# Designed miniproteins, single chains, continued (4): the designs that were tried, part 55

Each design is a single chain, and the fold is of that chain. pLDDT is the mean over its residues in the fold that is shown.

## One batch from the design tools (miniprotein)

Design m14010
Fold by ESMFold2-Fast:
Structure m14010 (fold): chain A 72 residues (1-72)
Amino acid sequence: SELRQRLLRLIGEILRIIGEILDLEKEIEKLKKAGLPDAPEKIKKLEEEIKELEEKRKELLKEIEELEKELG
């Protein structure tokens, strides 16, 4: 089924984004533990990147919901 193949591709993209978010969260934890003077600036940038990835994940989830409705 074409719709099922599209669904699986979107799921794959979401899993990749989740992995990227987890890696960024891990870097934030390292920066917090290191206590370096520039850590707040670096953390801010990483948090902004996570927000962009979360927005993209929400868009992909909406596409999945639309495809699931088409599948019945």
Scores: mean pLDDT 85

Design m14011
Fold by ESMFold2-Fast:
Structure m14011 (fold): chain A 58 residues (1-58)
Amino acid sequence: MAEEEARRLTEEAKRAAAAGDFRLAYELAGQAATVLRSDPELARRVAAEVEEALRAAR
């Protein structure tokens, strides 16, 4: 289902952020948001999780 794809993309985005690849992390987060375009609350949640991962990856 769409939520599974979004979750997969979110996990990949977090991995990219941990590796310091911020551009890839944002790209994957955008793909997850596209999958969840009919559910803005989930898209916002995904964006917040990626942002926290980027902040933690310093």
Scores: mean pLDDT 72

Design m14012
Fold by ESMFold2-Fast:
Structure m14012 (fold): chain A 80 residues (1-80)
Amino acid sequence: SLAEQIIEEVRKLMEEALEKIKTASKEEQRKLLEELRKKVTELMEYAEKTLSDEEFEKVAKEVQELKDEFIEKANEIIEK
């Protein structure tokens, strides 16, 4: 479904960002996080416009869980 495709795209963007953060400088990490936030926001705006309210709520919940996991993993990389 389109909802599943949006969730998978967000997952891929977050996984790619985590990999890039591992070898990035502090300034590059900041720019990577800003770009990730922008791309995720654009996907969520697209989802809100194209999905039903019920489907969008499911996407928003799954993306929030992915964000929480991303923040935990990114903090482990950045704080070391």
Scores: mean pLDDT 84

Design m14013
Fold by ESMFold2-Fast:
Structure m14013 (fold): chain A 100 residues (1-100)
Amino acid sequence: MKKKAEELIKKGNEAFGQGRYDEAVKYYEEAIKLLENPSATLYTNLGYAYLKAGDIDKAIEYFEKALEIDPNNVTALRLLARAYKLKGDEEKAEEIRKKI
């Protein structure tokens, strides 16, 4: 299971780097399904792929999951603040930025 998940994460990272954000989402979601304990980094990468694909609400959901695992994940906090700003919630974005 872990080796297949690692291969899917690699494919997701490659798709993301090529701007194929919908494909990156699919690869990261498949990897998460194969893992008993997905990492904060994997949830952060999935959230960022959703954010780039234009699904702000899904991006927020997965950044919050990353922060449940690692509350001090600076990348997840920065991206969560960006997602709230894009949603028009500047007050919430600033509240999150203060945690960094």
Scores: mean pLDDT 89

Design m14014
Fold by ESMFold2-Fast:
Structure m14014 (fold): chain A 68 residues (1-68)
Amino acid sequence: SMEEKIEKVLEALKDNPLARAFVLMAYGLAKAAGLSDEEITEVLKRVLDLLESEFPEGAKKAKEILDS
């Protein structure tokens, strides 16, 4: 499920509280806007792309989880 994927993404970002907070915020906003799971996945990947320069290992792992 999407919720299970998000839990794994947040676990991959656990050592980066700012990155985790940004992903949680983006997920909450996308869900509130009524986006589909596919659209939410695209939004989160864009957020992770922006975070990759500061948090490369966690962001890369989180993107891999979203692709599964």
Scores: mean pLDDT 84

Design m14015
Fold by ESMFold2-Fast:
Parts: structure tokens; sequence; C-alpha cells
Structure m14015 (fold): chain A 99 residues (1-99)
């Protein structure tokens, strides 16, 4: 059951990452200012229900970098994937964080 549950969350994170990447690429395409957040996909639910957020963030400390952030919470489990992209949309770093 744990392995099937984690596989489900991985699939959800993959879909959310796609939306987060599109939001991050929009920041680059439109030249949005450092510190801007673009929400690509979001559902806010009570603590015991399914919730997720997919967003792109223009880094305030480096105008040539954007982050694609995908987060999901379901049945007390929270997983966050952060992908750092350069100005051309290339992946520089990918990290999965608790919360």
Amino acid sequence: HMEEFQAFLDKVLDELYRAAREAALRILKEGLPPGTTVVGKEVSAPADEFSYRAAGVALPENPDLVAAIASVRYQGETRTRVVLLDKEGNVLEERELPG
C-alpha cells in the first residue's frame, strides 16, 4: 500500500511539475520582475483533503533564474518538487523537499 501511495503522489507531482514549468517559462517569456510568483494550478482544501499548488517564481536574488515549484498534500503526506531553470528553460537543479 505505501509503494502504491507514493507512486500515486509521484504521478501527481509529475503533472503539477508540468504546470509549474509552464508558469516559470511564462515569467521568462514575459520578462516579469524578480520576486514575481505565477500560479499555474492550485487547489486549496481543508487539512484532511487533497490539496496542491504548481507555481513559477522569479528569483529575487538572480534575475536569470526561475524556479518551478510543485507541491501536493494528501492524507497527511506532503511532497514538494523544486526545479531551478536558467533563462533558456534548461534544468540546472531538481530537488524534492519535505513540505
Scores: mean pLDDT 77

Design m14016
Fold by ESMFold2-Fast:
Structure m14016 (fold): chain A 104 residues (1-104)
Amino acid sequence: DEARREKLAQEILDLINDYVEKSKTLSPEERLKLGKETMKRLAELYRERAELTDDPEGRETALKIAEMMEKYDAGPIGVVDLEEGKEPFTVEKRIKLLEEARNK
């Protein structure tokens, strides 16, 4: 099921990219709402990732990430927008920071 794994990875990246792009023009309240919706969808995708993972450690990690995302009921995926301040954004950098923040 390699094709599904590749598609799932792309869906995760697309979702993070969509959040990053939309957050640039949203108010703090709208970013909070979008962040909650994004976290819920990411949790679903990480649960699918766990199902497709043959490595026990990788599967448990994906499930733990999904559970953490499901329990998060306030704020965006990460505080990347606040931490970067007014510096020009790079989509790739923001994606990596969001992924790293969520995995820790």
Scores: mean pLDDT 64

Design m14017
Fold by ESMFold2-Fast:
Structure m14017 (fold): chain A 88 residues (1-88)
Amino acid sequence: DVSEKVKRLLDQAQGLLNTAKNLTSTSFDQGLMDEYIEQIEKYLEEAKKLGDKEAAEAIEKYKEQIKALREKGLPKLQEVEKLQKLLQ
């Protein structure tokens, strides 16, 4: 089972992800978006240390989707949100 700590960290990542998504829809500041994405990656790293193997695999896919966002943009954010919901 996924620990409560892991679930809370993923929820924090979701909050920042929503903030980054809103910024990219209303501004041209890619630097600020990248900072939010790095913060999300840090939360995911902490969750990985606490979670089981299934949680770790899902978090790795979450990270891959976030990396893709930096290169390809917004469509990947919604897929990342679906992956987080699956973990809960």
Scores: mean pLDDT 63

Design m14018
Fold by ESMFold2-Fast:
Structure m14018 (fold): chain A 72 residues (1-72)
Amino acid sequence: MDKASQAAGEVARIAMTDVSLPDAVKAAKAVYEGLTAGDVEKAIKDAEEILKKAGASKETIEKAKEAIKKAA
């Protein structure tokens, strides 16, 4: 498993504890697309925006951002 797949999976796991499955999958896809394109900032920004709109807590968003940064 590459770093992009690992980060996307971890973001999905984190998000699923706080938001709906479709929103968690949407955030994970944005992370995977951003990281595979080599754009870590876009991966972080898109995931944060998706999770905020889905009603995720600040704790969930920060954990997701940390997972993306570790994969970069």
Scores: mean pLDDT 83

Design m14019
Fold by ESMFold2-Fast:
Structure m14019 (fold): chain A 65 residues (1-65)
Amino acid sequence: MVTEKYTIEGVEITITYDLESVTVTASGPLSEEGQKKAQQLLDLAKLRMEQDRKRAELQKLLEEL
């Protein structure tokens, strides 16, 4: 599990992801501009999640062999 924290419009945005899921939580409401920024961060987190998933699969194979 990886946790990234950002601030958009004075609102704390927490993005948590593991190998299977990405979750975005905001400490308060965001405007449409803030939601757009949060979506961009979410898209980047999804790319990182995909890389982490591949690393975990390689690590598992290395340990199982």
Scores: mean pLDDT 77

Design m14020
Fold by ESMFold2-Fast:
Structure m14020 (fold): chain A 59 residues (1-59)
Amino acid sequence: MELSAEEQAAIDAMSEEQKELTREIGEKLRAIGDAIDEALKLLKEGASQAEADKIISSA
């Protein structure tokens, strides 16, 4: 027996708090990704690997 679209929406609503916790983790992972991207940009501009590591460490 398949769940109706209405029942699926209700389950999604009930899981909203759990999704919020998962979103917090996702936000922190994105911040790390942004730091890596900035470090790579500096390396492309001729910066040393030590300077790139410093940016990642400050994230």
Scores: mean pLDDT 72

Design m14021
Fold by ESMFold2-Fast:
Structure m14021 (fold): chain A 102 residues (1-102)
Amino acid sequence: MEKQGQEYYRKAEEHVEKAIEALRAGDLETAREHARKAEEYALEAEKLGNKKGAAEVLGSVALVYLGLGEHERALELARRAAELDPRMRPLLEGIEREAREA
């Protein structure tokens, strides 16, 4: 269980990195595809007991969706991250502030 949760977390982080690279390159479709895969792997890591890793990934994916202009999706994921790990609350507050200014 623990090794599988850590493996899914690592796969999720890899997809976060690729989503950020695609977003910086202006490839919004590829950024969305990798963000979705990162979210899927993070949710599997959560099911296998890696709640902190899942929260970290969901927070990063929320920032990708914020960069894509998808503010509602970013807020949903940031709230989920904060529910899994209260340390994510400052990230949620930051995303809420950015979403209100847009």
Scores: mean pLDDT 85

Design m14022
Fold by ESMFold2-Fast:
Structure m14022 (fold): chain A 63 residues (1-63)
Amino acid sequence: LEFTVNGVRMASEEELLRALEKAKPGDLVTALRDGKVVASYTIEPGDRRSAEEILAEVKEKAA
């Protein structure tokens, strides 16, 4: 799996977690397989989920 935040490619899950910790409402997280979007999540205003929880949800949707 490959991940993007607002269309910017993340080089690793560690980079993705750092990006999610800095994410703002409206930011789009996507998971890609062979260049195809298989899962996506948009950060909602007032979202209290941790970066780890958001990553887990996106990975589950991609499976």
Scores: mean pLDDT 77

Design m14023
Fold by ESMFold2-Fast:
Structure m14023 (fold): chain A 67 residues (1-67)
Amino acid sequence: MPISEKEVEISLVLAIRGLAKTMIERGKLEAAREAIEYLRRIAEESEDEEVRKVAEEAVRELEELLK
C-alpha cells in the first residue's frame, strides 16, 4: 500500500483537528487556538488543493466550536 506524502499530510491535519476538539472540550482554549493557527498555516502554505481544503474545513469546524 503506497502511502503518499499527501495522505500523510491529510492524516496529520485530521489528528490535529481531533486534538483541538478535545482541548476545546476540556477548556484548554489557548492550546486549541495554537492548533487552529497551525492548521491555518497548512491551509495557506500547502501546494496540494486537497490538503488545503481539509485544513480549511478543520479550521472552520473548530472556530464554530469556539462559539
Scores: mean pLDDT 80

Design m14024
Fold by ESMFold2-Fast:
Structure m14024 (fold): chain A 66 residues (1-66)
Amino acid sequence: RHEELARLAAELRRRGASVGEIADALLEAGASLGEVAVVAQALTLDPNISAEELRRLLQQASDELS
């Protein structure tokens, strides 16, 4: 699931989508508000972040919040 969300976010970013557009797409894909927040923050800090790095950040955030 983290892989699917990371892949979607990275794909939309490569196509020039804004952070807000990516957040909306993630919510439509069933992402939690926490997952959206992690991705939005990561993209704001590094707009060129890879799907692999986004997946790693999502997993790390999930582990830290548990």
Scores: mean pLDDT 77

Design m14025
Fold by ESMFold2-Fast:
Structure m14025 (fold): chain A 75 residues (1-75)
Amino acid sequence: MDEIRAELDEFFANLGQAYLRDIGLGDVSREALERAFAALRDRVRSLGDALEGYGKDRTAPRDPALVAELRRLAA
């Protein structure tokens, strides 16, 4: 768990902000998103994989259900 969290934090420092803007969450603070990710623990793992893919292809998957859920939890 800590390994995945640290990897996400490191990726957010580099590409995560661009990824968040691309999926429409650029206006949400990282701290609020970290709380939302904790509530969606299973999806944190999948988000780590998606961020690695984004780092290579620069194509963020638009999952409107996931984005809406993250925004709700981050509010």
Scores: mean pLDDT 61

Design m14026
Fold by ESMFold2-Fast:
Structure m14026 (fold): chain A 82 residues (1-82)
Amino acid sequence: AEEKAEKAIELAKKAIELGLKTMESGDKQGINDGIGAVLSGIGAIFLGELAKKTGNEEFAEKALEDAKRALEFAKETLEKYG
């Protein structure tokens, strides 16, 4: 649980970083999609921290999946608008 949750938090932080970079471009659509990436990353961090606190393996697995999707979206958004 802990190692998966920590990996999820790591990937989610990267998604937030890329989302913020897209927002720096000043493109209106890039800003909107960048906000989406940031919010998705925050959600994955929350679930990852909850998994660490509770030891819940299902929360850790879901956090990791959510973080991977958030990072994929953030990468696509940065490539398209950054």
Scores: mean pLDDT 82

Design m14027
Fold by ESMFold2-Fast:
Structure m14027 (fold): chain A 67 residues (1-67)
Amino acid sequence: SASEMERLLELADELGTLAAIRGDEEALKLVQEAVKLAEQGNLEEARRLLIEAARRLDDPRSLARLE
């Protein structure tokens, strides 16, 4: 749904900012791919990549919001 896509894009923005602050290029790549997938309507794969990014960045708050 549009609301789910908006939620995932909001979380992607937050995780992308965190990855940039930490200089984690791999986490940035995961977030960028998740944004692309969400915009294409592949919300399931987008969520999976954001979960992987959140785990990599040790961000339990974002992880809880994605599950």
Scores: mean pLDDT 85

Design m14028
Fold by ESMFold2-Fast:
Structure m14028 (fold): chain A 63 residues (1-63)
Amino acid sequence: APSDEELVARAVGYAIRAIGHELDGDNKKAIEDLEEAIRILEQTSNPDEELIKLLKERKKELE
């Protein structure tokens, strides 16, 4: 199974992609990448609730 560190790194990668899509005006793709980042973080053994909340609020702003 992937480590929590590997999962967090993967989630951060999706969050960075989401920023790129926002800059391109593609809010739908940004939302999809934020949803994937949240899903990955929730798979960790001790989820970073503050980071998850931040990503959920950002997603809501784009909807």
Scores: mean pLDDT 85

Design m14029
Fold by ESMFold2-Fast:
Structure m14029 (fold): chain A 88 residues (1-88)
Amino acid sequence: SLEAEIEEGIARLAASAERLAREAAELTAEDEANIAAMRPVIIAEAEAAGIDRAVAEALLDALEAALRGEATPEAVRDAARALVASYR
């Protein structure tokens, strides 16, 4: 079901965010630039998929902060929950 797929996606996203937070300090300026360049593409794809822009932006902000070692686990979870609510 779509709910099961979303739940699996959130679990994978949470695991990825945890891993990214651990490795954030090793990011180069090139990695940061690539993430910034990808942001508009991801937002456009999210909007095309029917996801609220504000929700997609909040999720990407949380992921970018995690990559810089600045995100809290709570911020990533809140962004993921908002994404799920947007899909429903």
Scores: mean pLDDT 65

Design m14030
Fold by ESMFold2-Fast:
Structure m14030 (fold): chain A 71 residues (1-71)
Amino acid sequence: LEGVDELTPEEILDRMIAALEGQLKLAEAAGDEKAAAEARRALALLEEMRAARLPLPELEARLAALEAEIA
């Protein structure tokens, strides 16, 4: 968190996308179609947020909401 101010919104999104891609691969390998679908939806939202170039505070709020919905 203390180093987050050195990261761009794109860097933060890239890290989140990489983590979700890992979860998606595990879900697909396990045959968990529901978990795979949730991960794909989250990835689509992150890609849209990246394309929209949201300011950091709004990006952080949306990511927190998405994580709460997945968890």
Scores: mean pLDDT 71

Design m14031
Fold by ESMFold2-Fast:
Structure m14031 (fold): chain A 61 residues (1-61)
Amino acid sequence: SADDVRAELTRELQKELAKLREEIDQYAKEHGLSPEERDALLKKKVFELAKKYWAEYDAKV
């Protein structure tokens, strides 16, 4: 069902978001990003990830 697909994708999205936060924090440390630059990059990547999962939901439902 659409609800089952949503639940599964939401669970995967939350897992990917946690991983993404760690990757961005590591990248920021390695490249000497300011807190503002790190936050901007994180927001951009979070938005891209959310768009990807919404497109996947639309394709399955």
Scores: mean pLDDT 81

Design m14032
Fold by ESMFold2-Fast:
Order: sequence, then C-alpha cells, then structure tokens
Structure m14032 (fold): chain A 60 residues (1-60)
Amino acid sequence: MEEERKKVIRYTAEKLRKIGEAFDLLLEGKLEEAAKLTSEVDKIPEEEALKKLKEMLEKL
C-alpha cells in the first residue's frame, strides 16, 4: 500500500479518537471541555463547536 494512504488513515484515526474523547466528555456533562477539544480538532471557534455538540445531543 502507498505510504500516502497510511498517513491519511493515521490522521483520520487520530482525529476520530479525539472526537470520541469529546463525546465521552459530553456524557460526563463537560460541555465546555468537549467543545474545546472539538474546536482544536476541526479548527473552528469553540463557540461554534459547542453549538454543534448541543445540536447533535438533541438529535440523539
């Protein structure tokens, strides 16, 4: 397999792992910490991350 594919897979895996950790924080009611972590992963403002996480929880 191409090394380029392995880099993409590793990057995606790391990103997904952080997202999983953010969801774990949401289960503990730590919305601000979860939003901060999601903001770092997606490179979006923390306020926007918090809003998206709340919307996801409402849909579940």
Scores: mean pLDDT 76

Design m14033
Fold by ESMFold2-Fast:
Structure m14033 (fold): chain A 70 residues (1-70)
Amino acid sequence: SSSVRPVLEIPADASDEEIARRAARILAEMGLIDGDLEENAKRLLEYLRKVGREAFIELLESLGVEVREV
């Protein structure tokens, strides 16, 4: 568990697949998800596609992730 706020950097041209993979890694590092990284990234991608980027980012921020566009 980390007590510091983790940062997710999203390039302006990043694909949904890249965003989901980066999110899966950060959530795993925070201890919020477990299991296979690629499997979790696929599930997060499905969720991202369902709710859209804005709602997905809001969810990550509610979990303590700082999201930055770079």
Scores: mean pLDDT 81

Design m14034
Fold by ESMFold2-Fast:
Structure m14034 (fold): chain A 70 residues (1-70)
Amino acid sequence: SKEEEEKVSDLIEKLSETNLDGVLKINELKEAIENNDEEKVKKLKEQLIKESGLTEEQVELIIKLIKKQL
């Protein structure tokens, strides 16, 4: 939904201001999803939760929107 897209956009913008590594990990996550690399997706999800302060629900929402755009 547009509301979910806005929420993800806000999260990415906030990460770009406070955690550039988190933004780079999201780009890696997109590539892993495009390549159907389930092991890499799992590792990047865990790193985003632990290192970027994102909740599991927020990372799942990002993954959901990436998959919808592919």
Scores: mean pLDDT 77

Design m14035
Fold by ESMFold2-Fast:
Formats: sequence, C-alpha cells, structure tokens
Structure m14035 (fold): chain A 73 residues (1-73)
Amino acid sequence: LREKAEELVKEAEELKESDPKKAAELYAEAARLYFEAGDLEGAEEAVQKALELDPNNLEAQRIGAEVRRARAA
C-alpha cells in the first residue's frame, strides 16, 4: 500500500504543472492508500496537495475528513 501510494505521488508531482486535475486525482488516490495503510501523516500530506490543486476533489475531501476524525480520536 505505501509503495503504491509513493508511486502515485511521484506520478502526480510530474503531472501537477501540465495536468493539475489529474495530479489531484492521483494525490487523492495516494491519500486513500496511505490511510488504508494506517499512515495518517502520509494521508494528510497527500490530501493537502490534492486540495491545493483541485479544492473540489470530492475524494480528497472525503479522505481528509476521515484522517481528521482518526487524528482527533
């Protein structure tokens, strides 16, 4: 899970200037994988990057809410 999330982050970083919406989708997918792996720090970082590129990305918003809930517990 973490290795796959890291691959998605690298791909997103390469695309963020040419295709920011696709980069945001890849960051959101990476955030989901980090969250599934229990890496709340990695998930939060990926969510922030996704929302910076596309604040209307529903997947990033959803994962971000789950990460905040997990950290607040």
Scores: mean pLDDT 81

Design m14037
Fold by ESMFold2-Fast:
Structure m14037 (fold): chain A 115 residues (1-115)
Amino acid sequence: APLAEIDLNKPSPHLLAKDYEELIEKMEKLIKNDPNNAEAYYLLGEAYKELKKYEKAIEYYKKALEIDPKNEKSLKNLVEVYKELKKYEEARAVIEELLKKYPDLEVAKRLLEEL
């Protein structure tokens, strides 16, 4: 299936696990050729989140933030996954570590207050 037809910002009840697996394969190939592509890691996190593979989703959102610490989408979705797992201390630790290095990140401050 064409990758461009998958809208990961709007969950579709009609998307099959196979569609997300194809996205994962394409993104994994992309990051092998371009390991600093934060967007590719974000999309891997989204795909694994939709497959309910939350540990993998966390891993890839963290990698996206390591490459682009200002990637608000990866931070928001990482915190959301931690909250889904009721791992509030882990969510706090990630936000606080990011704020220690980038104290002016307003999205991180807001997410910390929402915990």
Scores: mean pLDDT 81

Design m14038
Fold by ESMFold2-Fast:
Structure m14038 (fold): chain A 62 residues (1-62)
Amino acid sequence: GPPPSQEEIRQEVIRYTAEKLRKIGDLIQALLERRYEEAFRLADELGLSEEAKEALLETARR
């Protein structure tokens, strides 16, 4: 098919950005509520490495 229009690309970027920001907010909330299993899942969905997830959890457990 034809390549996406500039407006279609703009709408996709907005949707992608909103989705990522929502997941980041959910991750922060899960960490504050000590829901570490959910926080680990959200971090995985955001593409964080195992090492980054462990460092984040160690910081949150203080």
Scores: mean pLDDT 77

Design m14039
Fold by ESMFold2-Fast:
Structure m14039 (fold): chain A 66 residues (1-66)
Amino acid sequence: NEDGEKAREAGERAAKEGDGAGAATASYQASLMGDKENAEKAAKAVEEAGGGKGATDTARLSAQRA
């Protein structure tokens, strides 16, 4: 959905800027919308950007809940 897509875009941007917590939050927001695909994409962006294990684990858990 469009809101989930915007959450994913915000997450990818935050991850690129080194904000792993912001990216994880965006993944969680997408998961709350039932948008598993966008939640997983946001979680992957955190992992690829090297947001640290804590941020990566949070994003992965959020994507699993979508």
Scores: mean pLDDT 66

Design m14040
Fold by ESMFold2-Fast:
Structure m14040 (fold): chain A 55 residues (1-55)
Amino acid sequence: SMEEIQQLIEEVQKLGREYLAAVRDPKATPEEIAKIKKELQEKVDELEKLIREQE
């Protein structure tokens, strides 16, 4: 649904900001950055799948 797509867009935007903040933070570990990056990639993949299913 469009509502589901919109929720995923918001989640991707939130995770993208968290990822960029972690990359810019000298205290962030590579492991912490990798964890956020993985979560972001999973949500991006889910969003792409739903958009393709609706189109």
Scores: mean pLDDT 85

Design m14041
Fold by ESMFold2-Fast:
Structure m14041 (fold): chain A 76 residues (1-76)
Amino acid sequence: MEEAREKAEEAFRKALEAKAAGNYAEAIEHLKEALEYTEKAIASLAPEIGEERAEELKEAARAYFEKQIAELEKAA
């Protein structure tokens, strides 16, 4: 779990750095990586929080990252 969370945080940080530099395509790729690891981190919580709650969190994460990616695609 912690490894997936760490990778998600690092990917998200790289996305923010790329966005600040105007490298929107690179920022989009890092956001996709951040979402992948975020979903993996949430999946590892399912035994603790239940499958239903884990799916709710995954849906929220997808909605958030998809919105960020769409905004960057419009800006590029």
Scores: mean pLDDT 82

Design m14042
Fold by ESMFold2-Fast:
Structure m14042 (fold): chain A 74 residues (1-74)
Amino acid sequence: ADKLLEEGLELMRQGSEAAKQGDLEKAVELYEQAARLFKEAAELYKKAGDEKSALRAERLALAAEAMAETLKKE
């Protein structure tokens, strides 16, 4: 679960860098990948009984999805 959370955060960082460079297509792809990893992390945390970490991962997934959708409108 922690590895997926860390990978998702790294993809969010890479997505922000791609967006700054004007590569919006790459940024969207990276944010969508981050959202998937955060959702997987949330499910694993729930199975482990770590509901606080699961909620954190769910919120990160929503943020990543929102970033991807915002860039798709550009």
Scores: mean pLDDT 82

Design m14043
Fold by ESMFold2-Fast:
Structure m14043 (fold): chain A 55 residues (1-55)
Amino acid sequence: SRAEEIVNTLLAAGMSPAQIRAFLERELAETPASDEETRAVLREALALLDQRFPG
C-alpha cells in the first residue's frame, strides 16, 4: 500500500520509528480536512508503524 511504501522509505532513509511517528503526526496535522485521501493514507501509515513498532 502507499502507507507501507511511506513507512519503508523513511526507515530506509535512516529515520527511527519515533522520528517517523513525529513526522507523520505533523503531516496529518498540516493536511487540510478536505484532503480525506491523504489523511487516510497518513492514518494508515501511523497504524502500520504502531503495529510494527509498538511503543
Scores: mean pLDDT 85

Design m14044
Fold by ESMFold2-Fast:
Structure m14044 (fold): chain A 80 residues (1-80)
Amino acid sequence: GEDRAREVFGRAAAEIQRIVDDYLAGKISKEEAKKRIDEVYQRAVEELKADPSVSPEVQERYIRALRDLAEAAKEYLDSL
């Protein structure tokens, strides 16, 4: 259901925020941060696709939202 898709999205968003925070704190390089963001995106997409309770329409919507989030985070890092 949509609640599960929201949980997956929320976890991915929190992980991406931690990656950005680690970069801003000087703990990781920009390239490492971008790599980790892509890995979070890929895992979240696979989790949504593997869950039969998440309809194809809900999967498509949340996969697009996850892609937009990952791209926005990487663009933000590139702006610094």
Scores: mean pLDDT 90

Design m14045
Fold by ESMFold2-Fast:
Structure m14045 (fold): chain A 57 residues (1-57)
Amino acid sequence: SALDYLQSLGLSREQAEEVLALVKAGKGREAYELLVKAGLSDEQAQNGVVYAATQVM
């Protein structure tokens, strides 16, 4: 569901998978930076990282 959520915000499948991989590796800051560079707001990027963490825990 985090993959579907991220793709609904305009990310490609590859970008969404990269975000999940970064979060699973404990690299939440890098995941956040990727989301912001992809065009998400600070709030959307933060929520995306938190949602991804819930899915990989």
Scores: mean pLDDT 83

Design m14046
Fold by ESMFold2-Fast:
Structure m14046 (fold): chain A 62 residues (1-62)
Amino acid sequence: SKELIEQTREALKNGDIAEAYKLLEEAIKLKDKEAAREIAKLLAEYEGLDPELVADKVLSLM
């Protein structure tokens, strides 16, 4: 959902990586593929990884 994505942006802005991963887990549990994709991309960009590759891998686990 849009709310999970916005919460992830705020968490990463504050350097709260643990909260960002928790929000990714919530999106996966809810089967919210759009939120999981966007959150995975945000986390990948923060960690210096390929956002599309990480997002595709996360979606493959759902």
Scores: mean pLDDT 84

Design m14047
Fold by ESMFold2-Fast:
Structure m14047 (fold): chain A 56 residues (1-56)
Amino acid sequence: GMAALREGGARAGEAGAAGDNEKARELSTQAAIDGGVDDLEATRAGVAGYLAAQGS
């Protein structure tokens, strides 16, 4: 669900900002699993958008 996406996305962003790309990837994957098992496509779109914003 959206709550798991928000929490996982925030943690992934913090890890990425700190330069911990491995942790950022792990947290993004966990957010997709925790938030997206019943709406995986929507959750993946959210995670991808968030990571794209961090990459800009």
Scores: mean pLDDT 62

